# Designs tried in a protein design run: designed miniproteins, single chains, continued (3). Part 114

Each design is a single chain, and the fold is of that chain. pLDDT is the mean over its residues in the fold that is shown.

## One batch from the design tools (miniprotein)

Design m11965
Fold by ESMFold2-Fast:
Structure m11965 (fold): chain A 97 residues (1-97)
Amino acid sequence: DVDAFIDSLPISEDSKKALRALLAGESVEEVKAKYLPNTPDVLLENAARILRLIVEYAKEAGVPVTVEMFEEAVRALARYGWDSLEPAVKAAVEKKK
């Protein structure tokens, strides 16, 4: 359950609302205006991309989305950049199987 996953993240209520809105297809501009006016657009775009990839791969694998999948994705992105994101998400999802 994606909603339960977002509720488990150690972030503010406004950040949780922002992530739900981004996953529902709202634009970064709309979400920023509603919930996170002081957050850089790149951080919201990055968060949306990471969450969408985790949700897609977990669904295909038939496993629940976990905080650990998100942490591994963010760690890989920070250390190795965007080209590492999909491989890291795939590895974290496979580890849960």
Scores: mean pLDDT 76

Design m11966
Fold by ESMFold2-Fast:
Structure m11966 (fold): chain A 93 residues (1-93)
Amino acid sequence: GSSASPEALEEGIALLTEARAAIQAHANDREKVAAVLEKTARGLYELGLDGTSVRMELLATQALSLPGEAPTRAAVAGLDELTARLKKLRQAK
């Protein structure tokens, strides 16, 4: 949320960065991509980044509806956008 601490924002950025690397490591495994996105959404929620967590859940649903390798590409793109948003919030603090 908008009232997140600088520490929560840094931890959220770290979780998104870790998720991106994990998704790239499992690029052809749709089930592993789903598990990474779900785990990341939970971690963001536990940090109080509820809005980012909900967006991650929506990203998981949208990415996993796509055929072939499109889920991995959509997941990486969405993670990069969420990471950029959290970095902007961190800079505003």
Scores: mean pLDDT 77

Design m11967
Fold by ESMFold2-Fast:
Structure m11967 (fold): chain A 65 residues (1-65)
Amino acid sequence: MSSAKIHCLCFLSGLTSPQVPELKEKILKMNEADAEKLLKQVIEVAKANKGKDPDVILQAVAALL
C-alpha cells in the first residue's frame, strides 16, 4: 500500500463519521497518483483551516471526494 493511501486512511480513522467507511473504500480503490493528489488536497485544506473546528476540516475534505 502506498504511503499516501496509508496517511489518508489514518486521517479518516481518527474521525467519527458515518461517511468514514465509504471514504476508506474509495481511497483503497484509487490508484497511487489519485491518492497522492487527494493527500495534497487534504494537507492544504488542513493548513488553510489550522486552529479551526475539526468538523469544518472534515466537511471541506468530504467536498473534495
Scores: mean pLDDT 70

Design m11968
Fold by ESMFold2-Fast:
Structure m11968 (fold): chain A 102 residues (1-102)
Amino acid sequence: SMMRELRYEAAEKGIYVEEKKLYEEGTEPKEIYEIRVAYLKALEAQREGKSLDEVEELGLEALEEARGKKHPSEEELKKELEENVPEAEEVLEKAKKLEEEL
């Protein structure tokens, strides 16, 4: 379904909008990266039809793994947000409009 694919794309890209808010509120780049990794793994598990318990477990495992890995610098995070937030906002708006037309 085109609508199902659009909803997952909106959810996946929407993380950048939330990351921008966290960054503006003073959240450190390392913590933003950890949240991103956990969120994307949980979203992938949901898309694959995993149970809510499995989604939570996989998200927490991804969070723990991310804590031990190299994260983006503040400069790299800023650039990534500047490049990705406009597209994310467009996808979210498109998904919202299609849901309102149903």
Scores: mean pLDDT 82

Design m11969
Fold by ESMFold2-Fast:
Structure m11969 (fold): chain A 65 residues (1-65)
Amino acid sequence: SDDVIARRIREESLRTGGIRQMLEADVGPVELGEEIRIAGPWTVEVELGDDGRVLLKGVRRAVLP
C-alpha cells in the first residue's frame, strides 16, 4: 500500500535525514494535491492527497562503491 511505503520513507528520512531534507531543499514547500519529483542520490516521485497522505509513485537509488 502507498500509505505503508510513505510511512516507511518518512521513518527512514528521520533516521538518515535524507529524503525529507531533499524534498524541502530541492522542491521547496509542498502543497496538498501536488505531484513532486525529488532528485539527489536517489529519485523519488510522490503525490499528496487532500487528506494529507503522501503517496509514493516511484523510487530509485544510486549504486554506492
Scores: mean pLDDT 47

Design m11970
Fold by ESMFold2-Fast:
Structure m11970 (fold): chain A 70 residues (1-70)
Amino acid sequence: KVTITKEFEAKDYEKISATAGVVHTDGTISSAFKEVDVEPGKKVKVTIEVDLPGSTEVLGAAIHVEGIKK
């Protein structure tokens, strides 16, 4: 498993959508999605675990975070 953690400020958002992607050296992609409710103006840590297939090595990883307003 790969654990990706990102900290950010919720500003005026009520919900945060986070998508994590891991690209393996064999071209396989593993991904995870997480949506969390947040309080506006609070700092939030989002932790996403991505399951990896077998012993495939990681070529790269990225996380995309979007704030959702009411």
Scores: mean pLDDT 72

Design m11971
Fold by ESMFold2-Fast:
Structure m11971 (fold): chain A 80 residues (1-80)
Amino acid sequence: MEEKVKAVSPEEKALARDIAHRLLESFILEVLREKGYSDEEIEETRALFDAARAGDPEALARVNELHKEVDEYLKEEWKK
């Protein structure tokens, strides 16, 4: 079925996605800390998110890999 939320403007949808991505970024950093990432590694990951938002395709690809890693980790933790 077609998405009925298309009734909202594309700009509103983009804003909602941006908010969701910022929340997800904060959550990813939290998960990485739980996995034992150092403060330096966390700061490098923040810089990666900033570069991805600035339109760096390499940074975006790395962020997508982190999303997959966190999703897999969450699926394991969520089952516990």
Scores: mean pLDDT 71

Design m11972
Fold by ESMFold2-Fast:
Structure m11972 (fold): chain A 87 residues (1-87)
Amino acid sequence: SELDELREEALRELREVLSKELSEEEVEQFLKLYDQRFDRFVAGDTRTDPELQAQMDALLSKLSEEVRKEVDEIEMRTALRVLELLE
């Protein structure tokens, strides 16, 4: 499906960007959390999971402002594409 293709593209882009500053284990942890949040978003549940968000924020806090900006841009583009496909 187009949603599965967007998910795989986002996970691939995030892996490349995060691997610049995070360990392999930290990258895989972030991608697992992102995938869980993506599933919820696609299912129409837009409520923030505070525990999941705190774990993601802890990993993001290790990133430089430059890399964090790249992550934010990937997340924004992916969210917009998902919304376009759901409408």
Scores: mean pLDDT 84

Design m11973
Fold by ESMFold2-Fast:
Structure m11973 (fold): chain A 65 residues (1-65)
Amino acid sequence: GKERAKEALIQAAELAAKSGRLSREEAERIIKRLRSPEVTEEDLREIARQLGEALGVPISFEKIL
C-alpha cells in the first residue's frame, strides 16, 4: 500500500545519500515530502523515478505497492 511505498522510498533516499548519489540536503527534502500527510500517489511516482535515476536502478511505483 501507500505506506509501504513511502517506507521503501525513504530507505532509497537514505541509501542514495549514503552512497553519495544525492546530497544529504536533497535526500532530507525528499524524506520530508514523503512524511507529509499531503503526499499524493503522483508525488510517490515522481519521487520513485527520481530516486531510481539517482541509484542507477529502475524503481517502479507500481512494483513497490
Scores: mean pLDDT 76

Design m11974
Fold by ESMFold2-Fast:
Structure m11974 (fold): chain A 66 residues (1-66)
Amino acid sequence: GAEGLDRALTRLYLEGRITPEQASAAYRAMLPHLEAGDREGALKALIDAGLTPEQAQEVVDAAWAA
């Protein structure tokens, strides 16, 4: 859910692993895919927003944790 997405992106930003611009872009890019239940599209959108594959997977896993 959105809480997992927010938490994961905030953690990456606070750890200095992504920029504020990357965090904003990642949130906006992923949100439609999260709402649609499109996990694969979400992963691609995060990578396209500038996250590494490992960071993108971490964010997807957190957002889809029920």
Scores: mean pLDDT 83

Design m11975
Fold by ESMFold2-Fast:
Structure m11975 (fold): chain A 106 residues (1-106)
Amino acid sequence: PVPAGGEARGITRVPAEEFDEAVKRMREQLDALIAEAQRAGTEVLGVGIGEATDEKGNRAVAFVVKFRDPVDGRERTIEVVIATEDTSPELVEKAVEQARKEMEKA
């Protein structure tokens, strides 16, 4: 699948040995950005995290944040993915779908 709306979707590919550190750093940065946005009056509507791993050891972690834009009142999403270098688009989509499911539960 080719997802439309890639403006708010970032994918970072890292060596397998750096994956856990990259995920931790991204989690910390997103938590800080969410806290700053909420202090500035942005409504955060949901946060989800999804993980996927294949039989070859390729990994992906997706973070999905839904918020209401304070300028126009529209719902928007930010999707951020950390993946190992050889991770397929299909594995990335599995992680994103899991993150979206977790977001919808909140």
Scores: mean pLDDT 79

Design m11976
Fold by ESMFold2-Fast:
Structure m11976 (fold): chain A 84 residues (1-84)
Amino acid sequence: KEAKRKEIEEQYEKALEYIEKSDIPEEEKETLKRALELMYEASLAMLDLDAAEWAELAARLEPAGEGEGIAERAERFLALLAER
């Protein structure tokens, strides 16, 4: 399990470095960094869930409204975890 956590951490660090070094607008960089942070936190939280806990949370998260972004969806997932 630690190997998977390390993989997620390494992917997060690489993605963050890529965003920082890219030539995209700063406003877009901040948006991407925020989305990446939320996805990273959600990914780490998922590692501590068993199959039943994951299934329950996934069922509550499944209905996404039109236009729901990655950051908004990750935030909603984290909010559901906090209710436990």
Scores: mean pLDDT 68

Design m11977
Fold by ESMFold2-Fast:
Structure m11977 (fold): chain A 77 residues (1-77)
Amino acid sequence: SLRERVRRLLAAAETLVDRAEEYMKNPEQKELAKRLVDEARAAIDELRKLRHYMTPEEQARLDALEARVDELEAKLA
């Protein structure tokens, strides 16, 4: 279902971003962080396509994830 897909993608993106933020604390792990950020961006792009099927709470979670990924991408540039 679209509902199940939204929940799965949000949870996956949140996990990827959490791990990327942890890896960013160590300079030696920045390449691993970049790969996780790239995967999180792909999940966010899929979630954007599903935005109008999302609850306000889920839309807020997506917006928070986009802000976090944007910040990580800026730090990795």
Scores: mean pLDDT 89

Design m11978
Fold by ESMFold2-Fast:
Structure m11978 (fold): chain A 88 residues (1-88)
Amino acid sequence: SDRDLYEEGLQATLTDFQQLVEEFREVVNTDPERARQIIQGFEAALPSLEKMRDALLSLGMDELAAQVDQLIAEIKEEIEKGRKKLEE
């Protein structure tokens, strides 16, 4: 179903996000170019997640939309933290 597809997509995105946050922490002091690429990847993902949220809202899947909105907020927080760390 469309719902199952969105749930699977959200779970995959959460897993990828968590892995990239961990990689950022490992590379930020040793490979700042790779760390910048990770932050750029987070920024590039935001429009797709916002589109997913809007699609879920239009389908009445308010709980899933709220979970996507929370992920968007967490990604934005990691972008802000990562940019500040890279400016040091």
Scores: mean pLDDT 87

Design m11979
Fold by ESMFold2-Fast:
Structure m11979 (fold): chain A 86 residues (1-86)
Amino acid sequence: GRATQLGRRAAELIIQGRYREAARLLRQASQSTDLDDVRQAARVAAEGARRAGLDQAADLLRRASQSTDVDYAGRLIRNAALIIGR
């Protein structure tokens, strides 16, 4: 879905060092009400953050990808975006 596409683009931007743009897309992905779409967005973005050495953000995104609560997953993604986009 849309959140997954935003998460994929955010992962690419993180790998390119374009952190402010990646953070903006992650905030948009966090607004989704579709739990599976949000979890997939977080999973893809977590791998991008891990590859870029953003360990704290990667951990938050990994936790979001495992959440059964869409609101909690969204909050974790927003916290990761705050760290990435400082």
Scores: mean pLDDT 92

Design m11980
Fold by ESMFold2-Fast:
Structure m11980 (fold): chain A 70 residues (1-70)
Amino acid sequence: MSPEEEMEKFIEQVLREAEEAKRLLEAGEISREEFEEGLRHAIEVVRKVAEHLGLPEKGEETARKLEELR
C-alpha cells in the first residue's frame, strides 16, 4: 500500500468515527467534554500520521474537517 493510499484509508476511518461520535453526542449518549477530547486526540493523531507518511497537507486538511464537526 502506498503512503497516499494508507493516508486516504486512515482519513476515511477517522472522519467516519468523528461523525459517529457527533451522532452519539446529539443523541445524548456521550458528553460534550468526551466529544471534544475525542476530536482533540483525533486531530493530534491525524497530524502525526500525516507527518510520518510525508503528507502534512493532508493532515491539516483533515484536521480542519474535524474542527468543522465541533
Scores: mean pLDDT 84

Design m11981
Fold by ESMFold2-Fast:
Structure m11981 (fold): chain A 82 residues (1-82)
Amino acid sequence: MKESAGVVAKWLYEHVEIAKKYSYEFLLGMVKELAGEYGDFSHRPVAVEHGVAAVIKEILETKGKGPLGDEEVYEKNKKYLP
């Protein structure tokens, strides 16, 4: 089964406490930037899905300033912040 960026964004919103403070649209934008618009997580190693989730978690906690985070990804999606 193909998993969309929206499924990953929903998972983050439901399971990552820091993510609940941000909009669904913000999380969706970050997943699309990191995994691509047509991310197919069902055909990728589980480590890739976990990697995307871990990077997004760190970006949210550090506002993109952490070693795994990308400040550019955070800034591009800042317009979707609540």
Scores: mean pLDDT 63

Design m11982
Fold by ESMFold2-Fast:
Structure m11982 (fold): chain A 83 residues (1-83)
Amino acid sequence: STQELRQLIYRLLTTYDPDRDGTMSEGLAADVISRLTGLSREEALEILDKHGVTRLGGKVVIDELADVLLSLGVSREQVEAAL
C-alpha cells in the first residue's frame, strides 16, 4: 500500500511537470502541499526547507517531493481527489 500510494503521489505531481524534466515550480509544490495537507502556503514552503528538498532555480525535484508528501501522511483519497 505504501508503494502504491507513493506511485499515485508521483503521478499527481508529474501532472504539474509539462516539460517532463522531473521538476516543478516551488510555488506549485507549496500549493499542492497546502491543498493535500490543509497547511498554509507559508507552512508548506517551510516543509520544503525542513526536508531538504533539492532546489534548482526556483524548482523542486518531484521524486523528493513525493517522499515528503508520503512522510506527511497524505491519504490515498486526498491524492485521488486531486488527480
Scores: mean pLDDT 83

Design m11983
Fold by ESMFold2-Fast:
Structure m11983 (fold): chain A 85 residues (1-85)
Amino acid sequence: SELDELKANVEAAFATAVAELQQFLDTSTQLTADQKAALRAELARLAGKLEEVKASTSMEEFEKKFQELLEAARAVGELLAQALR
């Protein structure tokens, strides 16, 4: 279905980005322990929002949950930008 294709595309895009950021956090020498902990907490929130998108059963629910996922992704991006400046 169109909904299943959209959910699969969102999962693919975000799962790859999350995995790459987790690898960066594990190997980075530029971030403090506190910054890594804060970023891992926000990544856990993002992963939870991705599961909510995957659990959606209608286009209306998908759009609402996808918006929440984008807001969580923005929070991760802002925190990462602050840590790296």
Scores: mean pLDDT 87

Design m11984
Fold by ESMFold2-Fast:
Structure m11984 (fold): chain A 90 residues (1-90)
Amino acid sequence: AEDALSYLGEEAKKAVEEAIKKAREAMKSGNLESIRKATGALLIAIGGAFEAEVAIRTGRLTPEEANERALKEAKIALELAEEGIEIGKK
């Protein structure tokens, strides 16, 4: 199994995984607006994790700084995914 989040600390890794899980839940609602919110959440969570990895590998940020930014982006993604779930509760 590929652990693409191994560079993140446990808190940020769990936040990214939870955002992806909630986005997937919103997509299952079948509501188009929920799917749009879920897609945005996935892009933010995955993009934030990818940028954190790049920042660590290029030396632009310390692992701690990159992890903090990834955690912040994952929390934004989680909020957006939860909005998608609420819209889908029709």
Scores: mean pLDDT 78

Design m11985
Fold by ESMFold2-Fast:
Structure m11985 (fold): chain A 75 residues (1-75)
Amino acid sequence: IPPEDLTPAQQATFIWFLNMRGEPLHSKPGEPFSAEDEAKYEAHRAAFERLLQSLSVDLAEELAASPTAKPVELP
């Protein structure tokens, strides 16, 4: 996912993810990434993509447990 296409929730998840990896970002959720933060995003993109896939699967399972599915979920 390109950094410009991240939702606020995905951006917040990425900031949390990098903080857990000991590489905190300078940007806050809802702010555009600095060049340094974009470089960190590119360096960790593959791992973050796998995290989002994991979350998407978990969310799909939770939504499947409901009688009505929501039209929006994390990709």
Scores: mean pLDDT 65

Design m11986
Fold by ESMFold2-Fast:
Structure m11986 (fold): chain A 80 residues (1-80)
Amino acid sequence: MAEREARRKAFIEKAKVTAQKHLENMKKYAEDAKKDREKSIEKLKQEGREAVTGFAAYSKEEGDKMKKEVDELIKKAEEI
């Protein structure tokens, strides 16, 4: 059982690193939104979908949390 828990923690950690990368990309695209809103918003939506999918594969709770974070970043980009 310890091995299964260690594997789960490792996957969650990898998912967090991947999602963090997508969140960083989303923040960068949000800054660019002032110059090219349509392309930046589309990139934000794509990166957000990948982040949510990654977390949801490991935990429903982590997936829900990531979806909320993604939705907030997209809203900020749309406010520009």
Scores: mean pLDDT 69

Design m11987
Fold by ESMFold2-Fast:
Structure m11987 (fold): chain A 95 residues (1-95)
Amino acid sequence: KRYSIPVFFLAGGAVPGGEDDPTTVIAVVKDLDTGKSVTITARAPSAAEGRAALRLIISTLDKNLIEDGLPVEEAARIAAEQLPASVEVEVEIKE
């Protein structure tokens, strides 16, 4: 099966290090077989926590989507649930 998982970083405004230290992470997961897509938006209070959130999202998606074969919408929900309470997270599901 084939998946597309493009990840976008947004600058966190006055974050030191600019674009290299983003506080907002957007991950889009698309199941190329079904056409379903899920967008995970995570906003962290610091650039370091933003980078940690990105790493956790990617590792959780790799585990649950690619290794365990879960549906894209379920893998995305699990990834969002794994994020610490200091990170604001939103999940949007589209066909």
Scores: mean pLDDT 66

Design m11988
Fold by ESMFold2-Fast:
Structure m11988 (fold): chain A 87 residues (1-87)
Amino acid sequence: AEELREVAEKVKELLGAKKTDDPGTYTFTGTPEQAEKAIELARKYLTPEEQAQLDALRASGASPEDVAMHAYGILLARARKEEAAAA
């Protein structure tokens, strides 16, 4: 759980997420190169099924930033499930 949460936070950091003045919105200042690095980091912690989800997003024309955000969401959701299972 902790490991997946740390990886998710590092993926978010690579995307350069900044809080905006609008509640619940963030601006991502990361470059496409940083998004690709975030995806590579996330892939090491994803299952083959989860990796296939990222591949499907790329095939649909999603940007590197969108693919990286999806990977972040998978890691964060799995970290939360593992935390709930450990409680």
Scores: mean pLDDT 72

Design m11989
Fold by ESMFold2-Fast:
Structure m11989 (fold): chain A 72 residues (1-72)
Amino acid sequence: PLSDEQFEREVTESLGRMQISVGKLAIERKKATKDDADSLIAFGDRIADVAPEVAEELKKLGEEARKLAEEL
């Protein structure tokens, strides 16, 4: 069985990776909104202590989505 800390990390990483995948699709289809961008950044901030690598990727993706939304 996984430790509680290991379980939390794996669940958090999986949820983060799912958000990254959805965010990338929204950016690729040029349908990412400012709210979508803000949500990606907020999720990254929320999980930074548990999954720092995934949090960093979420924040970078959120900034990319924000820039795209401002250009639309």
Scores: mean pLDDT 80

Design m11990
Fold by ESMFold2-Fast:
Structure m11990 (fold): chain A 66 residues (1-66)
Amino acid sequence: DSRRQQLIDLLNNDSRIPNSLKQTIISRIDQMSDSQISQFIQAINSDRSDDAAQQQLGDMIRQIID
């Protein structure tokens, strides 16, 4: 699925997320809906000054790993 591959590529190219956490997220991509994948892609690409987007990214990561 091209959307899942886009998320994997974004995660691998992101310097903000630790490699261990990237691998955890990638291992759980198959458990994510297309909507969740799209929201995750948007959150990773968001401006760092957008506190709401950064909080949303943190919440999504927490939901995936827990």
Scores: mean pLDDT 73

Design m11991
Fold by ESMFold2-Fast:
Structure m11991 (fold): chain A 103 residues (1-103)
Amino acid sequence: SKKKIEEALKLFEEAAKLLIEAVKVSGLPVEEEIGLILRIIGILLDFELAVKKGDIQGAIKAVEEGIKIGKDILKRTKSPKAKKLAKKAIKLLEKALELLKEA
């Protein structure tokens, strides 16, 4: 369903913004913050490219990598604000994953 793919994209875009904010308030070293932000941008681009190509499995893989990044932030940060943002992003990504599997 095109509508499910469009909803998954919106959820992924919102989750990417939340993950970037989580990284910025994470208290992680600056080099690790930059590395995580670049990874988040990379998976968003991978997702958009996969959707444009009709590659649903590539889109799923990008969402799964986003969930891994969110879980990595949760494990490494001491910031309660960063943990809250990362948890919210993971829930949005899990919903996007379900929509893509039903598409």
Scores: mean pLDDT 89

Design m11992
Fold by ESMFold2-Fast:
Structure m11992 (fold): chain A 73 residues (1-73)
Amino acid sequence: SVTLTFTFDDYVLTATFDREGSESDPATASVSLFKDGKPIRISEVKPGDVIEAVAYDANGNVLLRATVTVSAR
């Protein structure tokens, strides 16, 4: 499993991905965030936003997708 934690002044966003597969499967190499289907930077995330986090392997293939509702601290 892969857990990503993003900390802002007013809130914390944690996204956890459960990755299953063989020992030959590549580890998560990068993550991108989307809001309403558009790429978004972490600094633009606000409390109450519903964002999609997409994890990619080292070859750019999608491994996991997770939808996260951002909560205020």
Scores: mean pLDDT 60

Design m11993
Fold by ESMFold2-Fast:
Structure m11993 (fold): chain A 73 residues (1-73)
Amino acid sequence: SLDDILQKTLKNMRQLVAQMKKENASKEKVQLFLESQLGLSRMLLVSLDVPQSQIDEFEKQLQGEIAKLLQSY
């Protein structure tokens, strides 16, 4: 389901940030990678013919998580 994809994506983003923090990556590099993940997720949902309104909601939730992860980095 779309919710399963969302939860998996959020978990993967958190794990990626934790790994990058462990490797002493710069905040700028972390931001670049998270923005890239957001773009890839958007393309995936478009390729699956997900309605635009649902893609917009999915993107808002990912953007919220990215903001939180960067604020605490």
Scores: mean pLDDT 86

Design m11994
Fold by ESMFold2-Fast:
Structure m11994 (fold): chain A 59 residues (1-59)
Amino acid sequence: SPELEELRRRGERSRQGVDRMLEEADRLRDDPASGGVRALADSFRAQSDREVQEGLDRL
């Protein structure tokens, strides 16, 4: 249905957004001046994965 297809597209956009955020977090992990940011990046990674999965499961 058009509604389901729209939800799938929104889910894909969300996934792409999260993927870009995770790539940025990976870059920050390589910065020795940002030691504290590494733990935060790991936390955001886990949280983002959880949120995307929960969103998809609620279709």
Scores: mean pLDDT 66

Design m11995
Fold by ESMFold2-Fast:
Structure m11995 (fold): chain A 100 residues (1-100)
Amino acid sequence: SEMEELFEQGVKYYEKGDYEKAIELFEKALAIAKEKGDKEAQLRILANLVVVYEKLGKYKEAIDYWLEASKLKAELVKEKGKELTFADVGVIPEEYQFKE
């Protein structure tokens, strides 16, 4: 998707040390993720924006994105945590999982 292509290009620019271009690409990807309501993509992009702004010494912007990411992560934990709290990963006590 266009969002994934922009994100991937942003990562490549970050790896090259072009932090300003990485921010531009990540912010474009974030706009698309928000339009699609893709919370998982938004969280991933926001986390990368925090890192890039920290590398630039722009701590206010890094904190602003970190707060947005933290709020979104809390929302995702509430939405997905219920699906992951069922004991499907073999942590049910043997007395509860007797299959004989």
Scores: mean pLDDT 74

Design m11996
Fold by ESMFold2-Fast:
Structure m11996 (fold): chain A 70 residues (1-70)
Amino acid sequence: SLEELFKKYDKNGDGELSKQEAIEMLVEEFGLSEETAEKIVDLVMKKTGKERLSFDEFKELVEIAKEVTS
């Protein structure tokens, strides 16, 4: 499930992902290059103005990754 995937990369258990944790998720789970993953994460972070990603922003990252890999 998306919740299980989020918890796998939420190493602190605080309900938010760091930029590095989000990049690792995109690389490991979707097969994206680190460069492409970083660009996607930066795009979402710039849109929200946040330094960390909530579960809602994580869901948006997953949807973008699916579109890029489809």
Scores: mean pLDDT 82

Design m11997
Fold by ESMFold2-Fast:
Structure m11997 (fold): chain A 55 residues (1-55)
Amino acid sequence: SMDEVVANLKRQAADLIAQGVPKEDVIAQIESAHKLLPELSDEQLAELIAHVESL
């Protein structure tokens, strides 16, 4: 489901930040990945970005 995809992306984003990747770079990767996931809504994209910014 898309909820599982969003949960997995949140976990991967947290892992990248834990490895020292800047938040700006992680957000850029999420925005790039959005173009490959047409089922991902704008609301789900905003949720992912907000989650990364909260870390």
Scores: mean pLDDT 78

Design m11998
Fold by ESMFold2-Fast:
Structure m11998 (fold): chain A 94 residues (1-94)
Amino acid sequence: SKKDTLTNLLEDWAKDRGYDTVSSEELSELATKLDNLGVTPIQLQAALSLLDQGVRNPKILSERTGLSFEAAKIVIEFDEKMSIEALKAAVFSV
């Protein structure tokens, strides 16, 4: 299904970024939200690539990927949350 494809893309993305603390449940919930907003796998893949390039403006992300402003905002906020959690894990796991 589209939701399963979105979940797989998010799982691969999280793994590649070292977001080892993110749960499969959290990624599935994010995929469900994005699916409900009409996000396609191609759009999500493009958005994740732009996040890798440092694009953190929801308007720019929306315009370049075709995501709605709301979907772009959700993706950016989730990446920021995961980045903070990864930093916390790195500080407390020696």
Scores: mean pLDDT 81

Design m11999
Fold by ESMFold2-Fast:
Structure m11999 (fold): chain A 84 residues (1-84)
Amino acid sequence: VTEFLSAGPGFRSFSTAEEIRAYLEESASRAPPDAELFVLYALPSSPTLHVRPYSPDLPEELEAEMRRAGEDSVEIQVVAFVPR
């Protein structure tokens, strides 16, 4: 089923693991060490908005997902989560 995909100024399109890594590194450098970083991503062929915890392998994982779907780009937004 097709879900509504919202892309605002917080979402950015990336084509390579290198581009994704640079963005994630910049986002992580601004976050407190006690905050959990989550990456929201969406592929044009996927109706689902995915949420993954930040990890050093995530750029390669997202590029692999993009390649598996036959896409040239992925939309990404980083969010910081602090429990209650």
Scores: mean pLDDT 71

